# Designs tried in a protein design run: designed miniproteins, single chains, continued (3). Part 11

Each design is a single chain, and the fold is of that chain. pLDDT is the mean over its residues in the fold that is shown.

## One batch from the design tools (miniprotein)

Design m8353
Fold by ESMFold2-Fast:
Structure m8353 (fold): chain A 63 residues (1-63)
Amino acid sequence: DEELRKVYETLAEAARRGAEIYEKQFNELKADPSKKEQAKVLEKKRDILREHAETFEAIARSA
């Protein structure tokens, strides 16, 4: 289904953009020892969005 493919491609792109934002924030904080826990939260959010993007990309390929 071409329409479903495009929907999931759009969702994957949005998730990847979100992951890039969290990656940038993580990189800004990871060098500061006082921000270790805050950096870890940003890293987790980045990883969750990357996993979502991979899932959406897989659905798009099978649609």
Scores: mean pLDDT 87

Design m8354
Fold by ESMFold2-Fast:
Structure m8354 (fold): chain A 106 residues (1-106)
Amino acid sequence: AEEFLKEVERELVAFVVAAALRMIGIEIDMILEGVPKEEIIKRIEEEYEKALEELEKKKEEYIEKIKKEFPEKAEELIKEVEKKTEEAKEFLEKQKELIIKSVEEL
């Protein structure tokens, strides 16, 4: 069970880092295309919402795996997955705010 939680943590960290980098890539590409700031911000917000939906989907998949593979510890492991997913969402929200601020300061 401990190894499973370490895998979940690694996958969630990798996911939110990749999502933040994708938002930065969108900012760079749209700046180079001469897109208005308001449209850049909208596209970053759309990618952020998409990333939140994928995090929720990953959480549901981890919970289903726990119920099948670790039924004896399901309650404890589900609580830890929910906690790690909320921490991942908080990190992603902070990254989104910083990226949007960068666009606003152009």
Scores: mean pLDDT 88

Design m8355
Fold by ESMFold2-Fast:
Structure m8355 (fold): chain A 100 residues (1-100)
Amino acid sequence: REELIKEIEEAREKIRELIAASSESPAVKDAALTVAGIMFQEIKETLETEEDPEKIIENIEKNVKSFNDYLASIVSDEALVAELTKVLEELLKKLKELLE
């Protein structure tokens, strides 16, 4: 569990840095950071409450999809959306490896 939390925290920090470094408006950055925070909170809660690796993975994939869909609706910089998506895809891959 500690290794899972570490990977999540590292991904959260990478996402924060990418959003902060972008040319998006302060309002868009605040919205993106808020939704990212909610997503990571839900992922952590899933790890605390669910013991089945398949269900954990399904819940994480659902949360990541919801975040990516929201991000695509508010962020005008497609390169930023692609970079944020890549961080989350890499996180999901690492979490799958640690759960298996």
Scores: mean pLDDT 80

Design m8356
Fold by ESMFold2-Fast:
Structure m8356 (fold): chain A 94 residues (1-94)
Amino acid sequence: ELPVLDEEERRLLEELIRLWEDLLAGRRSAREVAEALLELGLEEMEKRGISVSEEERERLLEEGTREITRLVEEGRERIEAGIAKWRAHLEAQA
C-alpha cells in the first residue's frame, strides 16, 4: 500500500523521519523542526517560481511551530507508529 520510492524520495523521507525522531527524543525543539520543514517547503516553492516574503516566512514558522507542538502533545503515539511504519517500508525497499 505504501509507494515505491526513488533514491531522492528515500533520502527526503529519512530526513523527515530523523527530524521527527529528534523532536520526540528531545534532541530538537518544535521550532527547530518547523524551521527545517519550512526550508524544505520553500525550496520546492522556489523551484516552481514562487517567492515568499520574510514576513510570511516568519508567520509560517510560528504557525508551524504551534502545529508541531500540538501534534506531539495530542498524538505522540501516532507519530511513533507512523515513523515505525515508514522505517519498515524503507528497509523492505532496500
Scores: mean pLDDT 77

Design m8357
Fold by ESMFold2-Fast:
Structure m8357 (fold): chain A 56 residues (1-56)
Amino acid sequence: MEVSVEEIREANWRAGRPWLDARLAAGRMRVTGTREETYGGVPFTVYDLEEELVRP
């Protein structure tokens, strides 16, 4: 199976999205930022996620 730029972007989204959904429901996770990056001349959206949990 070929790997496209769009597939890479979607894979990154999927990797973080289940985490975001679960943490958002618990009020522990939020989107801190969204950026548009370019990879090989193709732009795509990158999401920055941060867990708002106190670390020891």
Scores: mean pLDDT 54

Design m8358
Fold by ESMFold2-Fast:
Structure m8358 (fold): chain A 76 residues (1-76)
Amino acid sequence: SVDEARRQAEEAGRRKAQELLRQGASEEEAARAAAETAAETAMRLLPDDVRVTGARAQVDGETGEVTVTVETARQG
């Protein structure tokens, strides 16, 4: 389903950001990588008639909390 694909993509992005932060990457670098990973994962998992319209990520440097959002729309 679209919801499941989006959830898995957001999870993949969060995991990527957490790994980079653990390795000493900046919040900006981790957020960028999270958004890119989420968009790529969503594009691979989504049906042909659904596209990624946006991917965003934010990192809280104090808590390490990563928030990733993927937005999708049906083609046509």
Scores: mean pLDDT 83

Design m8359
Fold by ESMFold2-Fast:
Structure m8359 (fold): chain A 60 residues (1-60)
Amino acid sequence: SGPEVRELEERLAALGLYAGPVDGVYDAALRASVVAFQERHGLPVDGVADAATRAALAAA
């Protein structure tokens, strides 16, 4: 939902992976940032901010 998407946008922006607006919308740019993070961390590359992806982001 919007609050989780905003948190994801802010976290990926802090890592330099997302340059778009923090608007709470899960768009193609945010999905691409999630994919890039998943590839770097050896996670399943599905472009979905699942529990494993969120845990890895919190540890990064």
Scores: mean pLDDT 80

Design m8360
Fold by ESMFold2-Fast:
Parts: sequence; structure tokens; C-alpha cells
Structure m8360 (fold): chain A 89 residues (1-89)
Amino acid sequence: SPEERLAALERDVQLEWIRLLIAKNVGSKEEILYEAENFLKKLDGHIAELQRLAAEHPELAERYARQIDLLNFLKDYVKKEIEKIEKEK
């Protein structure tokens, strides 16, 4: 169902975010950048799928829009964090 798919996408983003946080706490610069790049790629894929789901299920469009806004905020945040990490050398 569209609700089950949304929940699966939300869980996948949460798990990838936790992976990035772990790398930031105990990983090398290379590991942090790798996880951050992987997370950004995953967010782009999820945003595209959420946009498709919103078009197919307009009754849930507000919920999908809120999730897309959150993912766009996370993309901007991660990009800024990458820039900061790169400046530490």
C-alpha cells in the first residue's frame, strides 16, 4: 500500500541517517564523506518516489509534501556538513 511504502521509505532514511551519525562520531574523514554521499544519493531517490506517490495518491499529498520538505532540509544540512569537514584540513 502507499502508506506501507511511505513507512518503508521513512525507516530507510532513518537508518541511513544513523549510519552517517555513527561515521561522524567514530569514522575517518573518508568514511564520513562516503556515507554522506551515499545518504544524499538515497535522499534524491526517495524524493523522486515520494513525488510519484503524491501524484498517484492526492488524498495523501500533504503527508508526502511534508516528508519531501524534511528530506530537502536534510540534503541542505548534509551538504553544509560535508563542506565543513572538507575545510578541516
Scores: mean pLDDT 82

Design m8361
Fold by ESMFold2-Fast:
Structure m8361 (fold): chain A 70 residues (1-70)
Amino acid sequence: MSEEERLAALREAVVALAEPDVGPERARRIGEAVVAVVRGELTAREAAERAGVSPRTLARYLEAALARLA
């Protein structure tokens, strides 16, 4: 699986996990934020600010998505 395919799967898993809690629009932003952190483009704090969540909430979605993909 390519790096792009792996990051797309991670984004989709985060969106699916977050959508019931925050709705589709914010779930999409959280997914984008998680991918930006994994790519080293943003710090967890910067990504959380853009997504409108706490860094702890962002980390929880990343951990849950990684567990789902393992």
Scores: mean pLDDT 83

Design m8362
Fold by ESMFold2-Fast:
Structure m8362 (fold): chain A 93 residues (1-93)
Amino acid sequence: MEELIEEIAREATETLANNKELAKEYLKKIEEERDDIIANSSDKEATAEILELIEKAIKAVLEGKEEEALELFIEAARKLYELRKKRAAEAAA
């Protein structure tokens, strides 16, 4: 299970490192939509932390710090997975 999260994070890092224009577009979208995403989240603190990690990861990619970006994406993916698992449990009634 952890290997899958690391694989997804690695693929994301490689994709953005090979397409820095896409990385810039995602960073801009996060900056523009951050407040709305947080406001519409059931867990505002967790959502804000996940978005901050993703922003830091994309910035690290743009700076050529691929290992730092990978670690940040892994942390963000783990937190997002836990948030989704919690939401699914709440929806199950």
Scores: mean pLDDT 78

Design m8363
Fold by ESMFold2-Fast:
Structure m8363 (fold): chain A 62 residues (1-62)
Amino acid sequence: LYTERAETVRKLQKIADEKGLSDEEVAEKLGVSVSTVKAYRDGLYIPDEELLEKMKKLIEEL
């Protein structure tokens, strides 16, 4: 549930940082705004099921 979603966000953030992806690049790949990416970096954002699936797919691609 919420813990799993938070871990997915953290994993994506870590992988993106390791690959040198900017917040803009991550936002583009997820189809969301840069503000949304910044919100999850701050740990205040919990993605819904739709965004969670997009994040999992992006992790698989990276």
Scores: mean pLDDT 76

Design m8364
Fold by ESMFold2-Fast:
Structure m8364 (fold): chain A 80 residues (1-80)
Amino acid sequence: DLEELLEKLKTEEPTVEFLTEAYKKILIHLAGEESEEIKEIVEAFEKKLKNMSDEEREKIREDLINTVERMIESEKRAAA
């Protein structure tokens, strides 16, 4: 559920583990399934996050929030 993910993104600590899992959920939602390609993309994202500062991870969290909000809005428009 994208709305549950959005709430977690707003309230949870922006740890490498949490941001990696959030990004994975976004990609699976967009693709409709978990593929090897998604696993490779998620691994690359996790490695990138591990090299970031806490402030840089906060910026990534904000970007993911904006992405999920846009996805929710798009789905509501498609349902209308």
Scores: mean pLDDT 82

Design m8365
Fold by ESMFold2-Fast:
Structure m8365 (fold): chain A 78 residues (1-78)
Amino acid sequence: MEEEIREELLEEFLEALEKNQPFSPEDVERLKIMARAMARSEGGLDALKEALREELAERGIELSDEEIRELLATGIRA
């Protein structure tokens, strides 16, 4: 279930980024939920960072390791 929800949220988020639209508060919340769910489901933060970076890069979005780390830290704390 988390796996299915994670893929759905990720796809929706990536589609919004692909269309180069500004982030709404709802989109930001979805990203935080996705990152948090992935961190809890997967065994390591390094694996999660790589997976997220690859998915975003595949859609033409490039985030630095620092940006990804900050996002994960914020999401995990919630």
Scores: mean pLDDT 56

Design m8366
Fold by ESMFold2-Fast:
Structure m8366 (fold): chain A 87 residues (1-87)
Amino acid sequence: MELEERLRELEREAEALVERLRALKEPSPAEQAELRERVAALEERLIALAEEARALGEAGRPVLERLHELAGRLQEALRPHASILAP
């Protein structure tokens, strides 16, 4: 299985990104590019893990619930910076 370990690692990375976004003050173009890459990579991993969890049916439901909550927290942290981080 190992989905639980991958979820914990993803939660760790998402928490670090949320903290960085909350501390963000007038990011440079280089910082904006770095953050866009980090967001894109994290969202890709969230989608991939959610698809794997769905493939497990009932057994994947707890992982899907935690991924949904994690995605919500990330999107909330991104909302104030959407205009800066959008291409």
Scores: mean pLDDT 79

Design m8367
Fold by ESMFold2-Fast:
Structure m8367 (fold): chain A 76 residues (1-76)
Amino acid sequence: TLDDLIGPLVKAAYRNDADTLHKILQQLPQEDYDFLKNCADSDFQLAQCKYLVTFFENLGVPKERLVSTLKAALSL
């Protein structure tokens, strides 16, 4: 489930590890993958993406690192 993958996902984003993040994205439910892809494609400009940014920032991952790592992972 997404809850089981949140820890690994945050760790990969924090480490700027696009390869590991890509592997985690492949394990997400389709709806969660599509949500993250939509956030990346919109440069996190959508209102729903603000919750994701705030969540990661509270866990020590700056927005710029989250965006760059996620875009790199989605491009693999």
Scores: mean pLDDT 78

Design m8368
Fold by ESMFold2-Fast:
Structure m8368 (fold): chain A 95 residues (1-95)
Amino acid sequence: MTAEDMIDWEERRLGVRLSPEQRARAIELLEQAMRYIKEGLRLMDSNPELAIEKFEEAIRIARELAREIPELALTAGVLEGMARIGIGVIKIELR
């Protein structure tokens, strides 16, 4: 799923269209959050502490997206949820 696909899905769900400026900003934030989630997932087994830091950055960016573009709050919530699940899995495995 690309950033554009996520925005298109949310626009269809709400029956709204983001401005070109909002769309460009949303793409930037979504790509950053997804990059941090991807990095966190890659680091989970080799460097779990760094993986948690990457997931925390993804949560920060997802919250920024929801604040700046409230129409994408559900998309932002999904990304935050994914990052939180990643952190939870690491904490369970490090018992």
Scores: mean pLDDT 86

Design m8369
Fold by ESMFold2-Fast:
Structure m8369 (fold): chain A 80 residues (1-80)
Amino acid sequence: MLKLTEAQAEALYQAGLQYDKQGDYWNAGQHFYWAGVGFKQSGNNEKASRAFRLASESYRKAGDLEQSRRMEELSRQARS
């Protein structure tokens, strides 16, 4: 599987913030999710946890409660 760099994860995180500001919560959640994956792959578990939490919040705002719950689980796993 292709590994995301920390720089790519940071770019995805910034894109997620931009989508959230625009009210595009589903795309915000998608970008925060991939940012979290990339941060976890680079060993930055703290940023990964934060990104997954923001993905959870974005999916909740989008009405996707199943994805929101999945992202909360990923955030908890990244902290441990």
Scores: mean pLDDT 85

Design m8370
Fold by ESMFold2-Fast:
Order: sequence, then C-alpha cells, then structure tokens
Structure m8370 (fold): chain A 62 residues (1-62)
Amino acid sequence: SSVAQQLIQRGQQLVAQGRALIDTHPNDKQAVLRGIGLVLRGIGDTFQGHLLLGKPVEKGTA
C-alpha cells in the first residue's frame, strides 16, 4: 500500500537523521540519546511499513 511505502521512506529518513545527529555530536550525551531515539523510531516505522506490505490485501477476518 502507499501508506507502507510512506512509512518505509519516513523510517529511513529518521534513521539517517539520527545517525547524522550522533556523528555530528558523538560526545554530547543528550544529542546521542536523541539520535538513538530517532534511529529506533525510524526502525519501527520501517518495520511497520514492511509488515503492511507483507499483509494480504484481503484478510477475510478482521
């Protein structure tokens, strides 16, 4: 679905943003923690997007 593709793209963007924050401020504990949070959120969004792509378009029982 288009939603799945958007989640994957958004997730990849969040991972990239988190990595950039960590790389730019590796000795700043607050920046590193924020970067880790962005990476984890990005992984979650990417995983959710892939789950949506793996679901049958017809799952008869809701």
Scores: mean pLDDT 80

Design m8371
Fold by ESMFold2-Fast:
Structure m8371 (fold): chain A 81 residues (1-81)
Amino acid sequence: RIRELEEEIARLILEAAGVPEEKIEELLELVRNNDLEGYDKLIAELAEEVRARGGLAVDPETLAALQERVRALIAEVEALR
């Protein structure tokens, strides 16, 4: 199921950006339901929270772990093609 693997890749990217898992699931559900208005509102809230936090920070260990997980998901997507 390519769409679900693409959602997992998107989830890893958002997680790396410091978006909480609960909000990531909410964003993905809005995308699945084509609720662009709800998506825009949630993105605006998250952007404001990131600004209040002083921006995004991803440590090298977290980035390395995410790159490994992304590679595994890409390999799974390629196997389904």
Scores: mean pLDDT 64

Design m8372
Fold by ESMFold2-Fast:
Structure m8372 (fold): chain A 75 residues (1-75)
Amino acid sequence: SNKNFWLNLGLLLEEQIKLLPEPSEEAYYLLAKAYLNAEQLNEADKVFTLLIVRFPESEKVKELQEDFKQAKKEQ
């Protein structure tokens, strides 16, 4: 678990997403996952909220919700 790698990936993905008029479910999922792996829970939560609002029936949303519960339980 290289937190610095995940943080840098999250920052890069966030900049790329800002350039897109309609970011995909995959883009938000990867961004939330990157911040979660970087232990940036506040940033991950913001992205997760956007993902839930835009793609509420997504299996990726359900998977990430469980990952988020585990991350909060371990900290």
Scores: mean pLDDT 79

Design m8373
Fold by ESMFold2-Fast:
Structure m8373 (fold): chain A 99 residues (1-99)
Amino acid sequence: SSMEQRRVRILAEASMSMADMLLWMTKKELEDMVKRKVDPAEVTKLANEVLALLNKQFDATIAYLRSHGDDDGVAAVERKRAEIEAELERELKRALEEL
């Protein structure tokens, strides 16, 4: 593998790790918002803002990976996106049901 392929892989892995951390922080905030009995609109707003930020970052990462011909990396990031979106949707529904 070239040094370029190693750099591309590190950036993809870093992007996915940051997404996992942001999801974990968002889940904790949603739980705290439920405990504080906030307006359901605020819960939905947070989830939508986090999803928009994640999609922007994933799109940038995917564009970079495509420009370097890393089809496997693109597939891995797309799978991570789907997993994160599904988990965030589940946590949002749970929070709204508890409010």
Scores: mean pLDDT 88

Design m8374
Fold by ESMFold2-Fast:
Structure m8374 (fold): chain A 61 residues (1-61)
Amino acid sequence: GGEKDREAAERAAELGDGAGAAVAAYHASQNGDKEGAETGARWAEEAGGSRGAIAVARQAA
């Protein structure tokens, strides 16, 4: 993902929206951005996101 995707994921994590961070990680993975996918998954976990959202992000990475 681009800079906007990263900003969206970080904002979602700050607001406790782990699902938003997981979606951003999925898109990063589909574009071959393994680092972005892993970062988004970590942000989802740190935000206290649901285990389901974190699992989806990790599968995408």
Scores: mean pLDDT 63

Design m8375
Fold by ESMFold2-Fast:
Structure m8375 (fold): chain A 74 residues (1-74)
Amino acid sequence: SRELDLLITSSMFAALALQEEKGTDPIEEAANRIVERLEKSPKEIIISETSSPLTNKVIELAAKKLGAKIVVKK
């Protein structure tokens, strides 16, 4: 969904800022923010297609933490 795409993007920006300030892992931080801000534990995460390796790692880790499948809607 658009809401999830925005959550992913904003979480990545926040995680990169924290990496610059504190040296944290941006993938772990972004994934944790996505998990924390989702109102429900979904069985599937529906996202727009992306080819970014960093975005893919964040989405994979968030899905793993939620126990959800990744569904890419083209």
Scores: mean pLDDT 74

Design m8376
Fold by ESMFold2-Fast:
Structure m8376 (fold): chain A 69 residues (1-69)
Amino acid sequence: MEGGYEVLEVPEGSTPLDVAKKLGPEYEALAKQGETFVNGRRVPPDYVLKDGDIVSFGNLEKQYRVKIV
C-alpha cells in the first residue's frame, strides 16, 4: 500500500515505450497503441521521461515511478 507505485530505474532519454518493453509484452502492446500516461496526462509513447515521472499504461491502476540512472 505504500506509494501505490513501483520504482523503475531507466537510463536518461528513456520513453514510456522503453519502460513498457521492460515490463512485458502486454505493456508494450498498450504503449504501441498510445495508451501511455505520465503524471495523469496522456503522452506519446516516445515522450522523453524525467526523473520522478509517474508512468501508467491503459486502464491499469498500477503506476511506476521513474528513476533516471
Scores: mean pLDDT 80

Design m8377
Fold by ESMFold2-Fast:
Structure m8377 (fold): chain A 92 residues (1-92)
Amino acid sequence: SSSELELAQSVLSLASVLEEAIKNKDEELVKAVVGSLRRLAEVMKTSPDPRLREIAEMAEQIVEAVENKDYETALKLIEELKEKIQELLASL
């Protein structure tokens, strides 16, 4: 549906911004994007769509990795999340 597409696109955009912020060591931008991802994941994990719940769980794992300053794990999870969302968007 269009709402599922919009949520998936929003997460993809935030994930891309977070990846760049981590690589550039932009701590303020990392904090802002992590806050946005956390709020979006909280909404998405209550979704009846299991695909949105899976995306929410992956986003929460990324947030946890960043909060633990495990940026290598965070970047790996971001790439996996981006791939999952791109596969979803290609199937719509």
Scores: mean pLDDT 85

Design m8378
Fold by ESMFold2-Fast:
Structure m8378 (fold): chain A 92 residues (1-92)
Amino acid sequence: SAVEEAARRAALELLVELARETVERGITPVELMEEKLREAGITEPLSEKEKKTVELLVEPIARLLRENPDAPEEELRRLFEEGVKKALELEK
C-alpha cells in the first residue's frame, strides 16, 4: 500500500506537469506526449487506444487548470482517479 500510494502520487505529479505544459503551450495532450516520445527517441506513432488513454488521463486536468490555475490537489486527485478508472475500462 505504501508503494502503491507513492506510485499514485508520482503519476499524479507527472500528469499535472503534462497538463500544465499543455495549457501553457496551447497544444493537445496527445501532441505533447508524441513530442516527449520523439525527444526520447521513440518514433512509432501512438495507437488509437494510447491516444484515448492520454486524453482520458490528461485532458480533464488540463481543462480544470485552464479555468483555475491554482486548483486544489484534492480536485486534481479526483480527476486523476476518474481518468485512471476510465482508462482501465478501455482494456476490457
Scores: mean pLDDT 82

Design m8379
Fold by ESMFold2-Fast:
Structure m8379 (fold): chain A 67 residues (1-67)
Amino acid sequence: SMAEEVRAWAERMREKLVPLAPNEDLRKQIETLLDEAADRAAKEPSVSRQAAILVGATLRAIGLLLE
């Protein structure tokens, strides 16, 4: 299901990206970003827009880690 796919994505991203954050504030920012993206994607009926939300969130999380 869409919810299961989005949950699996969020779990994978947390597993890979959250440990890279050097402090608690940045970890919280990444977790919030991923959670908000998962909520938005789960409500999106268009597969292409859902993919764009998830890809966009991944790129934003990487951007936060590169600052």
Scores: mean pLDDT 82

Design m8380
Fold by ESMFold2-Fast:
Order: structure tokens, then C-alpha cells, then sequence
Structure m8380 (fold): chain A 63 residues (1-63)
């Protein structure tokens, strides 16, 4: 759903900011929209980004 996609965009932006990158959820939306992704494809891509960003944050905390 759009509500789920919006929540995932917020989470990606939050995690990216924790890593020191200035990222807004709307910017993520615009980039995904420009790629012509379906809602299903956008959801999977956002979930992968979240997994990657969480792993990077955990590595930083463990060092």
C-alpha cells in the first residue's frame, strides 16, 4: 500500500541520516518514481535499502 511505502521511505531517510547522509523521504519517492517502479518493486527496493543501512549502522556501533 502507499501507506507502507511511505513508512519505508521515512525509515530509509532516518537510517541514512544516522549514517550522516542528508536524505528526505520525498527525495527517495522522486527517485523511485523516476525509475518507473511499480509499488511492489519499490517496496522490495526500500526493504533492501533498510536492511543494508541497518547492517552499516550495527557495524559502526560495534567498532
Amino acid sequence: SEEEINRLREEVARLARELGAFVEPEGIKQQLDSLGMSNEEALEKLRRWIETLRALLEERKAG
Scores: mean pLDDT 77

Design m8381
Fold by ESMFold2-Fast:
Structure m8381 (fold): chain A 93 residues (1-93)
Amino acid sequence: MKVKVAINNELVEGEEKGNKVTATVKSGEIKEGETFVLSIVGKKLDPNSVTATVNGVPLEFVSSSERGNVQGFFFKATKDIKAGDVIEITYKE
């Protein structure tokens, strides 16, 4: 199923399969050690279940926030992230 994913406040199209969403970084760079936000539009997830990888490399979970109908999941980059990199978000059903 197609879903909208916000990657560091940039909206991209993602694909949901089971408890997993995959999206490709459209533009910009996030340097190793920087904190950035991921959101899946229209979904409310269990924040204790959320993990993410970039090209298969795990990101470090920092915190979550909720404002109105939007959840943000803050992760620390474990390597440099650039346009064309594939982000995979896994959550509990």
Scores: mean pLDDT 81

Design m8382
Fold by ESMFold2-Fast:
Structure m8382 (fold): chain A 95 residues (1-95)
Amino acid sequence: MVQLPPFDPSLSKEEVDAWIEIEAATVLGEIHLLGLGYPQEVIDRLREIGVLAFKDPEKAIEEAEKWLKESTDPALQRILKEFIEVLKKVLERLK
């Protein structure tokens, strides 16, 4: 499994709240994928995008939207749409 980037104690409260929100959205997505019986490779891909969101949230959104366009599974599409919505809200708050 892909590891989270280390927590930086110099982050502002707003940056910490963003970190928590990204992690919570990633974990929720992982739980949904696991519950629906998706293979580990699919779960790992979501985690990789979640990790990317801490470094480059715009790139993370691009990767998630690309995956959404490639997907034909309505359940996966819904999970990705919900995840992308959280990333977009976080990005707007950090501007």
Scores: mean pLDDT 80

Design m8383
Fold by ESMFold2-Fast:
Structure m8383 (fold): chain A 90 residues (1-90)
Amino acid sequence: SPDEELLRRIIAKLEELRALVRQRAPKEELLALIDEMLELAEKLPDEEVKGQVVEQLESIRHVIETEPDDYDLIIAQIDRAIAAVRRLLA
């Protein structure tokens, strides 16, 4: 089974990322938090679960890098990632 503690920690960091986006935190701070979540994802024992989590995090990174001022789009991608990771806890 995947490590549920790592998935819950990633969800908590995604919720922190959402709060930082709402506060208009600098792009470098948002990207640093994504890098922290990617390091946590590398520790996931299930390769399929890891792949899904990494894909969600890279999608958020891409939007932040290409459309940093589209806060609604970034938040929508974060909310999608939270929902996807929550499904992996089942």
Scores: mean pLDDT 88

Design m8384
Fold by ESMFold2-Fast:
Structure m8384 (fold): chain A 55 residues (1-55)
Amino acid sequence: MQPPVTEQELLENQSEEMKKLSKEQQEVVAYTAAKLMEIGVEIDKEIAERKALLA
């Protein structure tokens, strides 16, 4: 069962979520950039290995 929500409660939750989203988005951007670099390096290594086998 969902509790009744007041308009003020919605506004407060929205503000908190906006702040959390902003900070989380910064973390996600940093994480995504690091992950993309890691994936790129891994893919490059796999491609190099496969290319060596096909050479």
Scores: mean pLDDT 66

Design m8385
Fold by ESMFold2-Fast:
Structure m8385 (fold): chain A 80 residues (1-80)
Amino acid sequence: MAPEPTEYEKKYAEAMEILKPLLQKALEELRAKLRAQGKSDEEVRLAEQQFANKVFSKLMEKLEKGKPTKEEIEKIVKET
């Protein structure tokens, strides 16, 4: 059997489950916006990486302080 996850690992897994669809949609919208602005494939790729890194950094900070709510995760994605 897999080892029992810690409380932190459980919070992380739940947060990732909430984040994945929100992040995917946000990256899709970012990609469309940047392409509409005439950005190159390379510029779009770099912007997507920077956006994802900022979202993950903010989420990790929230996880250290407690269990983030779905609303807080949505706010992180929206405000990034």
Scores: mean pLDDT 80

Design m8386
Fold by ESMFold2-Fast:
Structure m8386 (fold): chain A 84 residues (1-84)
Amino acid sequence: MAEQLREEAIEGLRAQGEVLAQLSGGHLTATVGPEAGQQERQRYLELTEELVRRAKEHPDLEGAEEARRRAQEFQAEAFALARA
């Protein structure tokens, strides 16, 4: 039971981390863009917040540290876009 929930958490963290890495690695500007609306930026901020939360809750998961760093990097970029 608990092990199944942990397995789902690991898979979710990896999947979200990979998606976020793809977006930030080469598609962040194309996906969010400098002209992206507030709603789109807000959804990306929510995604990064959830990733950070999951990584913090499961610090020993493989990829959790990388997912957290990616989320923080993307969050900083999203904040930079929102400031203007």
Scores: mean pLDDT 56

Design m8387
Fold by ESMFold2-Fast:
Structure m8387 (fold): chain A 103 residues (1-103)
Amino acid sequence: AAELAKKYSGLPDVPKEEFDAAVAEANRRMQEARELAKKLGLSDEEIRRATAMAVGSVFRKLGAADSVAKAVENAGQTDLAEAIREGAEKGLTPEEAVERVKK
């Protein structure tokens, strides 16, 4: 939560309360996606992709999904940035994200 808030503290026009709530929801969805993916025996790569998709859907509601994806892309994680955008576009739940990356 705190690390995400630090990364995106420069986002204009999003009230701190709404942003903090979104960070908390994103962390909860990341945990749910990770736990579900682990139970299914998914790889570390699939777990990371599922969690990224689940996070994207949270930040879509704030209009911040692309800003979050850009920050991840700038950190050299292009595949995760694409997953964030896909999750945002489709509004994926943790269960839906895990099902989508399951191969």
Scores: mean pLDDT 74

Design m8388
Fold by ESMFold2-Fast:
Structure m8388 (fold): chain A 55 residues (1-55)
Amino acid sequence: MKSIEEQAEEYKTQMLDAVKAKDWEKYYQIMLDMAKRLPSETVNDIVLEVSKELA
């Protein structure tokens, strides 16, 4: 199984790709999947980093 850190980086990349494609449905689906697989703190960190790329 992949480490939490590896999974977090993969999800971050997928979310950034969805944002760049303006695929908000995919973005939401990735967020739900992260919430099931990663600690809440890690999910918050990923969302915060993706939000910074949007600004």
Scores: mean pLDDT 78

